# Designed miniproteins, single chains, continued (2): the designs that were tried, part 93

Each design is a single chain, and the fold is of that chain. pLDDT is the mean over its residues in the fold that is shown.

## One batch from the design tools (miniprotein)

Design m7226
Fold by ESMFold2-Fast:
Structure m7226 (fold): chain A 70 residues (1-70)
Amino acid sequence: GMSPLYEKYYQQAKDTLKNAARALDLDPANEEHLERIFKSLVLPKDPSQESPENKIKLKAFQEAFKELFP
């Protein structure tokens, strides 16, 4: 299961996640897409299953989140 801190940071980062969704050509209103982006930024699992283009975009947002959640 996800930690309680995951849900807290997800809600705090929701605007940034919506911007990330737009950059990935995803629907920013789709919470499933927002959760997948957030998990990719916080929990680097299964990098082989993500497209190379999306990996580059997600890495940029991961660096931004690193500054928000030291």
Scores: mean pLDDT 62

Design m7227
Fold by ESMFold2-Fast:
Structure m7227 (fold): chain A 94 residues (1-94)
Amino acid sequence: SAAEAEARYNAFLEEVTKLSREAKAKGNGVLTPEQWIELLERVIELAERLELPEEVIRLFREAKRTLEETGDMEAAERLFLQALHAWAQAVAAL
């Protein structure tokens, strides 16, 4: 149901936020590029298992690729947030 999809989305956001906070507490207030890549890999695997829209998965992959190729944390974060917004829109459309 739409309510179940929204609950999963909110739980996922809460988990990502918690992991980010824990990593920042351990690593001088920021995630390292390596930790960010590991997080994105897990996010992509989860998105594929949950059969999220292809556009959402594509944006997560692009965020990971940007980080791997350039180390640009701001560009990777922007793409990650864009993926989350696309996911929220997909959930709202159910």
Scores: mean pLDDT 75

Design m7228
Fold by ESMFold2-Fast:
Structure m7228 (fold): chain A 91 residues (1-91)
Amino acid sequence: SPELLNQKVKPDEKLKAILKEVGVTKDEYTVREIVGALLDYLAKRKLFDPEDPDVYDVSGTPLAEILGRDRFELSQLDEVIEALLKHATLL
């Protein structure tokens, strides 16, 4: 929801490591900023299935450990965001 995207959160060290890789370093983030950083991380590491543009393969990355899965579809992005937010404290 639009309200969720404006929610401020404090990421833990595992989520911070992902955010730092895409150049986002600060103490507090909005959920919108975390979503943007996720998409930048996926693009920077080229974490996509070359045979299906709607599928992301995150196997072997720190992101897979946070999500508890190696693959997800674009339609599951809301579930992925919920998994990331388990590694953040809502402010």
Scores: mean pLDDT 82

Design m7229
Fold by ESMFold2-Fast:
Structure m7229 (fold): chain A 79 residues (1-79)
Amino acid sequence: EVPYEARSDVDVAEARELIAEMRARGADRIEASTPVPVGDRGRMLIGLTGYRDGEPVYGVLLLVPDLATAEEIVALAAE
């Protein structure tokens, strides 16, 4: 099973910990979706998906406070 979860009000530090957890669980690659505005004071929605051997193994939806935070999280996932 691929576990999917949702987290709200996620900052860059919390996202970094989530990404590290995904990698610790065996994800060899993490993809971030294009940030989508959700209409709440510039808040953005981002999907993070961890892949292992080309297959999705972990997914999380993040509601973040602004586009700048979203862009930093996308950059962290690409590391």
Scores: mean pLDDT 78

Design m7230
Fold by ESMFold2-Fast:
Structure m7230 (fold): chain A 62 residues (1-62)
Amino acid sequence: SLADALRKATNEIMSLPGVTQASLGADGTLTLEIDRSKLKSEEEIEKVKQKAREIAEEAVKS
């Protein structure tokens, strides 16, 4: 189900480096909080954001 896919995606996003909070809505809206002190560069922050968006997008396509 979509609800199960969203929960699984949220848990995967929460496992990404530096992520302190994540929520994903059925409409694909992603809310994300990252602790910058846990990541060494802007590039790492952008990679985490990109990965989170990919996970979210895959979940809503299910």
Scores: mean pLDDT 81

Design m7231
Fold by ESMFold2-Fast:
Structure m7231 (fold): chain A 94 residues (1-94)
Amino acid sequence: SLLDDILYPYFLKEVKELLQALLDGRITREEVISYLEEKARYYKALGLDNLAKFYEDLIQRLRAGEDPQAMLDEINKEIEEFKKRRKEVLEKLK
């Protein structure tokens, strides 16, 4: 949905900060998972299934023992691609 597309970059930045805190040793993997589970439950309860799935997919990856650095690199790429797409859309509106 349009709302999901508008809010997506904010969720990406939140996840980036959590993964960075995990890599810096400021928070544990279990604490990150617990936070993401709370977010997934909250958005699912609101009927925002796509947002809930975004958090659920991250939880599954962390539980599978995926490297948080690799996850952070992917999130950073998605943030940059979103910025690029947003710039292209804004240029078309001029």
Scores: mean pLDDT 82

Design m7232
Fold by ESMFold2-Fast:
Structure m7232 (fold): chain A 68 residues (1-68)
Amino acid sequence: SDFKQPKESTSDPLKSAEDALKSAKEAEGEGAEILARALEDALEVETDPEVKKLLEEAIKVAKENAKK
């Protein structure tokens, strides 16, 4: 059954996605590829459209860094 859950005060999903984007920019090679996979898994279970946008950007950056 679907129900609404309030966002946790200790865990800001928007900030977590911003931190993921920062990590993606700092990662390179195999580490960036692993990070991209983890972020893709996070994107599959995310329902907030703003957080999804940041995760998609982080995945894009991580994949770009993994290729270099």
Scores: mean pLDDT 75

Design m7233
Fold by ESMFold2-Fast:
Structure m7233 (fold): chain A 82 residues (1-82)
Amino acid sequence: DLEKRLLAAIRRRDIPELSEVLEELRGSRSPLAHAARAAGILLTGSSKGDIEEAERLLREHAEDLPAELLAELQRLLSKVKA
């Protein structure tokens, strides 16, 4: 279950596992693929532009994401912006 793997990778800040999830979602335009990209940016990006891109992806796909996954990504975004 890619959703559960992505959620676990975000909670653990497991960049290698996130990279594997991103590879399995390669070429996908699903909301889950956009969530995985946002997670990648938030866990590895350091610039204001990277953070703004992740925030944009979450805004555009918020209604299409599972509530628990969206909540974890929003928590991660808040920590990175602090």
Scores: mean pLDDT 80

Design m7234
Fold by ESMFold2-Fast:
Structure m7234 (fold): chain A 62 residues (1-62)
Amino acid sequence: SLEEELEKRRKAVKEKYKNGHELALQYIDEQMKKIDELDLPEEVKAARKARLERTKAQIKYS
């Protein structure tokens, strides 16, 4: 499934970087950059980025 493929990519990125908290933030930043490169409507890109921004805030302030 798409979720399984995203999970595998997440784990690969995790192993590339070694700082736990910084790793999570770096992963989200990379996902936001990838969204910009997708052929999707602008409003869909904005909604996905907004969700990632909320997740990033939770990681920073948890």
Scores: mean pLDDT 74

Design m7235
Fold by ESMFold2-Fast:
Structure m7235 (fold): chain A 92 residues (1-92)
Amino acid sequence: MLEQVIETAQKAIELLKQGKNEEAAKLLQSMGDYLTQLAQQGGADPSVLYLSQTFYEASKLAKQGKNEEAIKLLQKLIEDLKNYAKLAKENS
């Protein structure tokens, strides 16, 4: 799951760098929807809900043409997720 989330964020950054804002926004919204559905299973998980909200915000920024802000938000998300995944793997 985390790998797919990271790959989606990376793809969205690539699309935004190419000026493909509508494609990026659609991709980001789809991931946000997916994460929201997962968070609703067994109640709202704050971590998964935070991820879904981050993707929705990035989608909104992409629709507004705020590509630099959207890219920075997604890059921070990728860094945070990679750090958590690495620590979990090393300590498991």
Scores: mean pLDDT 79

Design m7236
Fold by ESMFold2-Fast:
Structure m7236 (fold): chain A 63 residues (1-63)
Amino acid sequence: ATPVRLTAVKDFTARGSDEASLAAGEVREGELLRVDADGWLRVRFADGTEAWVPGEHVEVVPV
């Protein structure tokens, strides 16, 4: 897993329990676990929660 900082560039509202909601400008720390073929990112956040986020809604920077 790669330690990353995720910055939301667009609002995203989770549709399911395995997705995370993000507000534009929100910054989250976590680990990038995988990138899906559809561009979705599986992330484990610093609180230990794992969720999918759409890659086009976030900027990912390694830390």
Scores: mean pLDDT 80

Design m7237
Fold by ESMFold2-Fast:
Structure m7237 (fold): chain A 84 residues (1-84)
Amino acid sequence: MEAEKHIQEAREALEKGDFDKAIEHMRKALEYARKLMDEGKVAEAIRIAQEVIDLAYEILKKSTDPEVIEKARELLREAGELLG
């Protein structure tokens, strides 16, 4: 699935310290989660949103870059909204 590919790419980027690339893949995964919600695939969308939340917290623990921190916080907010 496309969302899972983006989650995997985000994890790989995070392991390499490429926070910007990780954030871009997390954003794409969340876009696919929104599409899954529209298709009635709620459980799968929730699972992807939870994975984005976990990755965002890892970025917040590891990064000291204010721009990266702000983008990670935005992803946390958007994923939280999707969870309801």
Scores: mean pLDDT 85

Design m7238
Fold by ESMFold2-Fast:
Structure m7238 (fold): chain A 86 residues (1-86)
Amino acid sequence: SRLAEEEIEKVKKEKLEKGRREGREELTELELEIQEAAAAGDFERALYLAGRVAAREGRSEELEAELERLGVSEAQREAFRRGIAE
């Protein structure tokens, strides 16, 4: 598992470098981190990072309303709000 974790980190760094070269640096980095957190089952971290993206895109209110409508857990909604605040 440790070797697999090291390989995942290597691929993640390569994807981040490619995103920078494409001029989508900050958004691509956050999007990749969201995908990795969701794949790992860390939905609080995924929603925290999604909150940061939503704040940059000016969609915080829209996405907060959607999470409330979908009945997402209180812990996950608080993670999203923490992302908006940063």
Scores: mean pLDDT 71

Design m7239
Fold by ESMFold2-Fast:
Structure m7239 (fold): chain A 99 residues (1-99)
Amino acid sequence: SNIQQRIALYQQILDEINAPTIDQARIQALFDQLIANAPNSVDRQQIQNMRDTLLGVIDVDRAIAAGQAVSDAVLAARDGQIANLKALLQQTIATLQRM
């Protein structure tokens, strides 16, 4: 079903975020599938917002890996965004499992 497919996609995104290294191409592909399977425009916009947040986190991680200086404020914002995104993904999965 569409619901079970969306649960599997959200779980795969959560698993990728919890991996030692985040694969950006895989994350983009998983979000593209979620957007294609969105039941309405509100859900589609929420998925797009989640994708954009995660891509922003990946950009900060790439800057760090490239040896670029980032402020403590940027690091704190990045850590807060990833923690909030993980919580949102877990909540979304739990909500879909109740449907």
Scores: mean pLDDT 86

Design m7240
Fold by ESMFold2-Fast:
Structure m7240 (fold): chain A 87 residues (1-87)
Amino acid sequence: SAMAAQREAEAARIREEAKARIEEIHNDPRFQRTPAVGPLTEGIQRAADLRIEALFADPAEREKLLAEADAIEAELAKYLDDVANGK
């Protein structure tokens, strides 16, 4: 019960953070001048979904899901850098 409540609280935090990041990208004029908005917002949502899934997964699957989320975050960082350099 307490452990399930902690996982749900962490899942809610991850969802809220992803939503805020997506809204920030939509409101940032740097991204409004590029078609990168779609890939960036999709990547943020996918990474968040993987982290949430990892909270409820078996240890081996959790490690795999977190590694996939980390790889997506690295790709997002590259897209953000590319957009900043392209302005």
Scores: mean pLDDT 83

Design m7241
Fold by ESMFold2-Fast:
Formats: sequence, structure tokens, C-alpha cells
Structure m7241 (fold): chain A 82 residues (1-82)
Amino acid sequence: SEEDARIFAEAVVELAKELGESTDAVGTRLVLGDAEVERRLREILEKRGLSRERADALIAAFRAGDPVVNRALREVAAERGL
């Protein structure tokens, strides 16, 4: 959903800030299967109220190039200057 996509985008921005990296860098690491980035992103998504199943589905959608998830990430990253 667009709501879940936006929660995912905000979680990626939060993780980028914690790592001192850009959202593009975090997204690239996630696509390449970085286990630490995936684990930490999953933890942030769960903290934001998503179940593990919903968090895993959003990560899979992002890796598959889902247009709703990717658009939400671009919009939120631009809003946050990341």
C-alpha cells in the first residue's frame, strides 16, 4: 500500500541518518543483499508498527523494483535532503 511504502521510505531515511550515508547508498546495499542493512531496516520497520511479514514483503518489493515503494523513497528522501 502507499501507506506501507511511505513507512518503508521513512525507515530507510532513518537508517541512512544512523549510518551517516545517503538513502541511495543504503538502497544499493539493500539490493546487493547486505545482511546488516536488511536486519537494521527490519528492526526500524517493526518499531514503526509493521509486522515482520509486512516488513519482509516491503523489502522484497523494493528489491523487485516496485514502483510505489521506489517512488515513496525518492519523495521522502528529497523531503529530508537525503
Scores: mean pLDDT 86

Design m7242
Fold by ESMFold2-Fast:
Structure m7242 (fold): chain A 108 residues (1-108)
Amino acid sequence: KVQELTDALLKEFKEGLIEALKKAVPSVSDETITLFVNTTIVELARLAVERGEVTEELIREAVDRAAATLKEVRPDISEETLERLREAAYKFLLENLEKIQEIVKELL
């Protein structure tokens, strides 16, 4: 279930989320943006399967977990850059909350 939901969310949102993050934080490499996006979607899918629903709080938690993972893998990333990435990801995903909820409802 987690893998199926992850694949569906990546198909729908990966490109748009990458574009949003690149516009918000142009100083960050494409590789780092892609890693953050992939990690965010995986964490979002895991939490959605675990809790059976998607809320604004769950989206924020998924982004925060992904940011923590990114800092561990990319220790040279600044706190300011990490905060800008989280803020941009929150905005994009919350704007798409209804679509995320529809996909989750269909697959769970």
Scores: mean pLDDT 87

Design m7243
Fold by ESMFold2-Fast:
Structure m7243 (fold): chain A 83 residues (1-83)
Amino acid sequence: SMLSPEEQQAMRELARAYMHRDPELLAKLLGISEETARKLLEVLNKLPPAEQGRILLELARALTESKEKAREVAKKFLEEYEN
């Protein structure tokens, strides 16, 4: 399926935060704490590129719905991948 323009923009912003390893920017984008953003970056860095892309896409889609939804998705991923 093709990405919407909003999903593409959100994906670019999230990818930029990840590429720069910027927890402050990621926290601002997702409406989470800098501590949570740092943990999310650590999880993403341990995953293969295909999985990184998948998670960033799910976050981007959630972000186009609301910051609250993006926050829920980010926390769910941390619960699944930290253990």
Scores: mean pLDDT 82

Design m7244
Fold by ESMFold2-Fast:
Structure m7244 (fold): chain A 72 residues (1-72)
Amino acid sequence: SEAERLAAEGRRAAADPARLRLGADHLLMASMLYASEGNRNPETAEEHFAKAAELEALAREARRRWEDLQAA
C-alpha cells in the first residue's frame, strides 16, 4: 500500500542524519494515510489508528533530531 511504502521510505530516510526532515515528512504522511483508512473502515480502525500513532511518534522524533542539528 501507499502507506506502507511511505512508512518504509520514511524509516530509511530517518536513519540518515542528512535526510531526517524527509524521513519525518514521509512518516507523517504515512501516519495520516493509516488514520484515514481507520476512519473509513471501523472494523479495522483500532489497528490502523495504532499504526498511525506509532508513525506519528517516529515522525516527531525525527523532526526533533533535525531541529537539534539546526540549533547546534
Scores: mean pLDDT 86

Design m7245
Fold by ESMFold2-Fast:
Structure m7245 (fold): chain A 65 residues (1-65)
Amino acid sequence: MGSILDFMRKVTEANDLYQQGIDDPSKREEYLERAREIMDEVAAGGYGEQGRLGRDVGLEIVEKS
């Protein structure tokens, strides 16, 4: 099982990518794709609902901005 530190590192990395997508719309799709891959790994690693919720919220924020 992944440690809580691995979970936190991945979530932080995905969040940084969401922020980069917000700051640079020309590269938004690239950043969102990378963030999506990281959050999918988080969900698959046994963080299921927490990983999925974070992904959904992050994507919704980017779509609204």
Scores: mean pLDDT 66

Design m7246
Fold by ESMFold2-Fast:
Structure m7246 (fold): chain A 63 residues (1-63)
Amino acid sequence: SAAEAARRAAARLLGLELLEELKKKYPNAEVTVELVGPDRLRVTIKDGDKEEVLELDASELLG
């Protein structure tokens, strides 16, 4: 549906903004942001030998 397409596009845009912000906060880390579900984003931060994974509900971020 158009609403689902709009939510997916908005989630992708939020993912790009989040990626930019995290790269500023963790300049020496490898940061990736992926859509792992229709309303869920996964952020992976690799800092040397350590890896942290954060999951965010995109639907709550979009309102």
Scores: mean pLDDT 72

Design m7247
Fold by ESMFold2-Fast:
Structure m7247 (fold): chain A 86 residues (1-86)
Amino acid sequence: LSEEELQAEADEAERAARALIAELPALPPAQRPPALSAALLYVSILIQAGRYAAAAELYAEIGRVLEALGEHEEAARYRAMAERLA
């Protein structure tokens, strides 16, 4: 990918990740792991594109959503990832 193509993909990845993360609480429990995995792939694109602040914000949001869903250990893991990138 060219740098311009990578940044365009990162813009779309950020939007897609935010949408998936926002939808997590509304999904049935069986649908949450694949949706989270898809969101994490998009966050990976942001990291590859050097968008560490955006990636940190998305990890923090995943942590907040998982905490609200009662997944306390997993939530703590994503909050730690956000702190390392910020």
Scores: mean pLDDT 84

Design m7248
Fold by ESMFold2-Fast:
Structure m7248 (fold): chain A 80 residues (1-80)
Amino acid sequence: MEEELEYFKELVDDIIKQIEEMAKNPNLTVEEIKEIANRAKEFIDKLAKEMKEKYPEFQSEVDRLAEEAKKKIDEILKKI
């Protein structure tokens, strides 16, 4: 049960790291990076919804992690 929450944390952290690396990629345009980042935020929301449906006891923690992750993505986008 706790393992699923840890897995969710790892997934959102990996998504953030991928977006950060893409922002540094000279072969990607700002528009492409923004599109990828928006899709990543949508994916985080979908994962959070699924997690809360299966483990409603983790709703508050899942919501917090998802919001923090989306905030970090937005901060990356502000730097490009």
Scores: mean pLDDT 83

Design m7249
Fold by ESMFold2-Fast:
Structure m7249 (fold): chain A 90 residues (1-90)
Amino acid sequence: HHMSLEELIKKYLEEIKKALEAGDIDGVYATLNRLFSAIRDAVARGEITEEQARELLLKFLDEVIEYAESLGRDDVVEMAKAAKKEIEKR
């Protein structure tokens, strides 16, 4: 209630970037799970539509992929691409 979804997305992107820089892969996965849960909850509350949720998640994953590629983190790139494919499938 105290933070908009846009602000949460920015916060989680910053947390993922920090985790990637620190080599904390568990932190990357934990933050992604928290983001997915927050977006799912926002849809359940009627704050956003399913289509808006999909667009936000795909944009977020594209930013994660770009940053992970810049750091040579192929493991994270492949994980984020797999998550993106699952979202596109729905």
Scores: mean pLDDT 81

Design m7250
Fold by ESMFold2-Fast:
Structure m7250 (fold): chain A 100 residues (1-100)
Amino acid sequence: SALEEAKAMLAQLRATAEALKASSLPSAEQQARINALLEQMGVLPVLRALTAAVRAGEVTPAIRALDALADELDAQIAAGEITEEEAEAKALLRLRELSA
């Protein structure tokens, strides 16, 4: 699903950012490598928020936004309000809206 793909991309970005932070590379070089990875993955508004947070020394807003969306949809599935297939369609639409 688009939500699972976005989560996988954010997990890879977080792992890369943590590895770069541990590498003692200058902040400019760390940011350049993160920007290159974002270009390869496509640019969502959520991923731009993560890039801004990394520059600010925090890495949570984009991940938190996707987690909040996942929690909302998972709660609706658990309540029997929507199916997993309907939740996937809603997640895709929401991600497209955030990209527009």
Scores: mean pLDDT 61

Design m7251
Fold by ESMFold2-Fast:
Structure m7251 (fold): chain A 93 residues (1-93)
Amino acid sequence: EVELSEELKKKMEEIVEKHRAKLEAELKSEEQRAAYLEELRKKAEEAIEELKKETGEVTEENLIKKLKEAVEEGKDEKAIAYSYAGAMLVAKQ
């Protein structure tokens, strides 16, 4: 089964929410928000490239595995990058 567990989904939602709250306090302009989205896109592309190098293929299963590892290791920035990478892959479909 290639679904995120409810516990992992909840932890991801909490990490994303906390990250968003911090950035909203700092990102007060459209220019800063655009720069943030571009940086996040770049980090997501780097995360996809790393996944491809390690597994040979960017699959939902491999992406979920890396996302879970990042959450468990407390690497919030990496977890956000993998979440955004997943959203980008879905948007292209």
Scores: mean pLDDT 71

Design m7252
Fold by ESMFold2-Fast:
Structure m7252 (fold): chain A 65 residues (1-65)
Amino acid sequence: MSAELELAVEIILSKLPKLSEEQQKILKEKIDKLSKEKPITLDDLLKVISEVSPSLAEEIKKKLS
């Protein structure tokens, strides 16, 4: 896994308790579906997060730049 992907995952995990249970479920379902097709890239992860929480996706992008 790339260092950027690891950092993104750490940010998501730290913010996960602030997401609703429904948002967490949708995020897990989308990630699980993607992981069955191919290895998840940072772009794939950011797309899924932006669909569930645009503000979280924006924060991750800012921290990775």
Scores: mean pLDDT 75

Design m7253
Fold by ESMFold2-Fast:
Structure m7253 (fold): chain A 81 residues (1-81)
Amino acid sequence: VPEIGYKGLEESIGKIEKEAKEQFKLDKPLEEIKKKIEELLELLRKAIERQVLPEFLAELNKKVEEFEKELKEKLKELEEK
């Protein structure tokens, strides 16, 4: 099943998601949080680009897009306080 082929990628995505969410709980300057979130999103995109099955890429890209929207929303909340 194709799902088995990318289990390691799913675990990596989960770790990146957790790390990104933890950034919003830290007492750090907003610019440092933004930079870290941008780095984590770049890591996600690179991890997905290494996959060879197009059907997986479509589903993973959708999940990353949804996650990116969530992170951008949280960044706006931090800017507004």
Scores: mean pLDDT 67

Design m7254
Fold by ESMFold2-Fast:
Formats: C-alpha cells, sequence, structure tokens
Structure m7254 (fold): chain A 112 residues (1-112)
C-alpha cells in the first residue's frame, strides 16, 4: 500500500537523519577542539568561536528533539515521511555549516 511504502521511506529517512546527526556531532566535537585552540592562540576570537559552536550544538539538539517528537507522535506514515525528510534536510544543512566552520577555524589556526 502507499502507507506501507511511505513508512519504509520514512524509516530510511530517519536512519539517514540519525547518521547525519552523528556526523554533525563528530564534526562539532572537532570544531569545539579547534575553537579552544583558536581561543588559546588569540583570545580576541574566543567570543565568536564560542558563539558558532553553541549555535551549531543548539541546532543539532533542536533537530534531535523534533525527530524524537516525530517518531513518538506521528501515526500517519505520509506525514511522518514529510517530517523525516524536512529534518534530514535541516541536519544536512547543519553538517555542511559545521564542516565549513571547522575548515575556517583550521585555516585561522594555520595563519597564527
Amino acid sequence: SLNEQAQKQADNAIAQLNATLQQSRDTIDQLEQAAKELSAADPSLAPEADSIVKALKASVDAIESAAARSVNTETDPLELLKKAQELLGDAQYVLLAAQKALDEFKSLLDSL
């Protein structure tokens, strides 16, 4: 049925979402370490570096909370699929932002 296909696609999207969130957390852990090294080398950069790390952590936490609510509250497979795909998109965007921030912090560290 369409509902069975939607449920399978939702389950797959949720699996990809969880994998993307784990990659985001791993990247943010590296970013936090780079931010600490950057702040030690140039204390004037500490507020901006800390702000970027905090914003990315908050974004991951918000997506994880929304994902937990979707799997616990949605009984309609089509609605669950839509929400899972939207959250996957959000998670992919956060991962890309975290990777770019990490590259920028590493570039700054190499210049110091």
Scores: mean pLDDT 88

Design m7255
Fold by ESMFold2-Fast:
Structure m7255 (fold): chain A 86 residues (1-86)
Amino acid sequence: SAKIEELERKIAELEAKLKEAQAFYDEALDVAKTGKAPTGLLAKQKPKIMEEFKTIPPEKWEEALKKPVTEYGAQLDAAKEELKKL
């Protein structure tokens, strides 16, 4: 049971991180495509990064912000597969 509880906690933490990373990435892409100022919760949490994003080429921010989404997604999938084997 302890190993299951550890994996469940890891999955919950990764799901939270993935949701935050995904929302930040989506909001940053919307700013790049529309030119509108971000108005979501993540803009309030990371306003300095969103302001810096406007002065940096969109292609550099897109790749950097997409990387956490891809990495947390892969880690989450791996953790869920490990849980299924227990």
Scores: mean pLDDT 74

Design m7256
Fold by ESMFold2-Fast:
Structure m7256 (fold): chain A 110 residues (1-110)
Amino acid sequence: SIARIEELLRKGEELIEEAKKSKNPYIKLSLLKSVVALFGEVERLTEDPAVRAAVRRERLRLQKKIDEIEQMINNGAPKEEVNKKVDEAIEEAQRALDRIRQQVEQLRRR
């Protein structure tokens, strides 16, 4: 259902806004992981194969950034460097959400 996908995308927007307002990079990272999980749910609910592939690409791109940040944390990277990479990932999540929203809006007009 497109309506359910739209509800998930609204939840994703709320999670991204919450992440932007947080001062804690680990809370930001946790919220980004929730956004990735939400993109996975959007992917599973999407019946159009082209839009599903687009959502999957955005999900995998964001997951890769999260994995890189977690590797930095595991390697003892300074909190300031982690903050910069998490903020970059939040900006990428916002762009990904906007691209997915555009794809879903186009489906609604078919």
Scores: mean pLDDT 88

Design m7257
Fold by ESMFold2-Fast:
Structure m7257 (fold): chain A 64 residues (1-64)
Amino acid sequence: SELDKKIEELEEKARTLRQKIQDLFNKAKYNGKITPEMKEEIQKLTLELADVNIEIRKLRKEKS
């Protein structure tokens, strides 16, 4: 169904966002510090991930 495809796409997006956040933390660890730009990007990605997770939850509820 279209709903299942949307959920799969959002789950893939969530996975990509988690990987990007992890990559930024790894980069910060390698550099021995978190830059202001890294903090801003992590915060932005974290909020985007939260929104994606909320949308996934809403769509799963609609499927039930």
Scores: mean pLDDT 86

Design m7258
Fold by ESMFold2-Fast:
Structure m7258 (fold): chain A 77 residues (1-77)
Amino acid sequence: MAAYRAAVEAIRAEARQALVDGVIAHSKTPEEKAEIRRLAETPARLDYLLNRSPELKKHRDQANAAFEAAVAALDAA
């Protein structure tokens, strides 16, 4: 039980970090990267930003798909 919860939390953290890294990689200036990191502190603000940009929305969708796949693989193991 505890090991399973820790694994799911790790997968969720990795998916969140991958999403943030993907969005940061799309930004071109240090100021934009700092703003994205600030918005990532608030899930609602990050979601708003991602929904405004088709490219950023794709990163969110990919991160969600990766999270679901990783959890399914964990459940199968």
Scores: mean pLDDT 62

Design m7259
Fold by ESMFold2-Fast:
Structure m7259 (fold): chain A 74 residues (1-74)
Amino acid sequence: GKKAIEEMIEEAARKNNVPKEVFEKRIKELLEKGVSEELLVLAAIGQLTISVEGKPVPEEVVEEARRLEEELEA
């Protein structure tokens, strides 16, 4: 949920020495562009770079999300 995303943002900010607000802004931009909340959580957990310049979420994050969906369906 949103709480999990907030926790992940704080951890990512701490690891990259970047203010929390910078990640919050990126997450907001990606949500507005239609990126799913689940993909954003996976990207944050994987410490992968999230881009807001029109680039999609990294392919490995997409693969992880697809795997998670398959496990939840089974």
Scores: mean pLDDT 55

Design m7260
Fold by ESMFold2-Fast:
Formats: structure tokens, C-alpha cells, sequence
Structure m7260 (fold): chain A 77 residues (1-77)
């Protein structure tokens, strides 16, 4: 759908920006979170709700990204 393609394009642009501004571990974590978000968005467009396991995977990916970003920012302070 148009919404899915728009989300995919925005995430691609954000990842390209992150590659120029963050270290590789943060970029890898962002890429993984983006992949999970796109997968869930695609399933939701098909009327398939996320499973508890998928929600937990998303939560862990988000937590890992947050921890890496905070560690990076603390090192730059």
C-alpha cells in the first residue's frame, strides 16, 4: 500500500542518515528495529495482529537500541 511504501522510504532515509552520524553498532541496532517494524506493518496491512513473541522481540530490539544510543551519547558528553 501507499502507507507501507512511505514508511519503507522514510526508514531507508533515516538509516542512511544514521550511517553517516552513528557508530556501526548503533546503525545495526537501528536496522534491526526498522526491519521488525516493517515486518509488523506489512502483517497489520494483511489484518494479521502481532503475536506476544513478536511484541517481545520488538521490545528487546528497542531496548538494545536505546541502551546503545545512551552509551554513545554518554561517551560524547
Amino acid sequence: SENYEALKEVLAQELAWAEAHFPPDVVAALRELARLLLEMAEKLEQGIPPTPEEIEELRRAAARLGALVLAYLAAQA
Scores: mean pLDDT 85

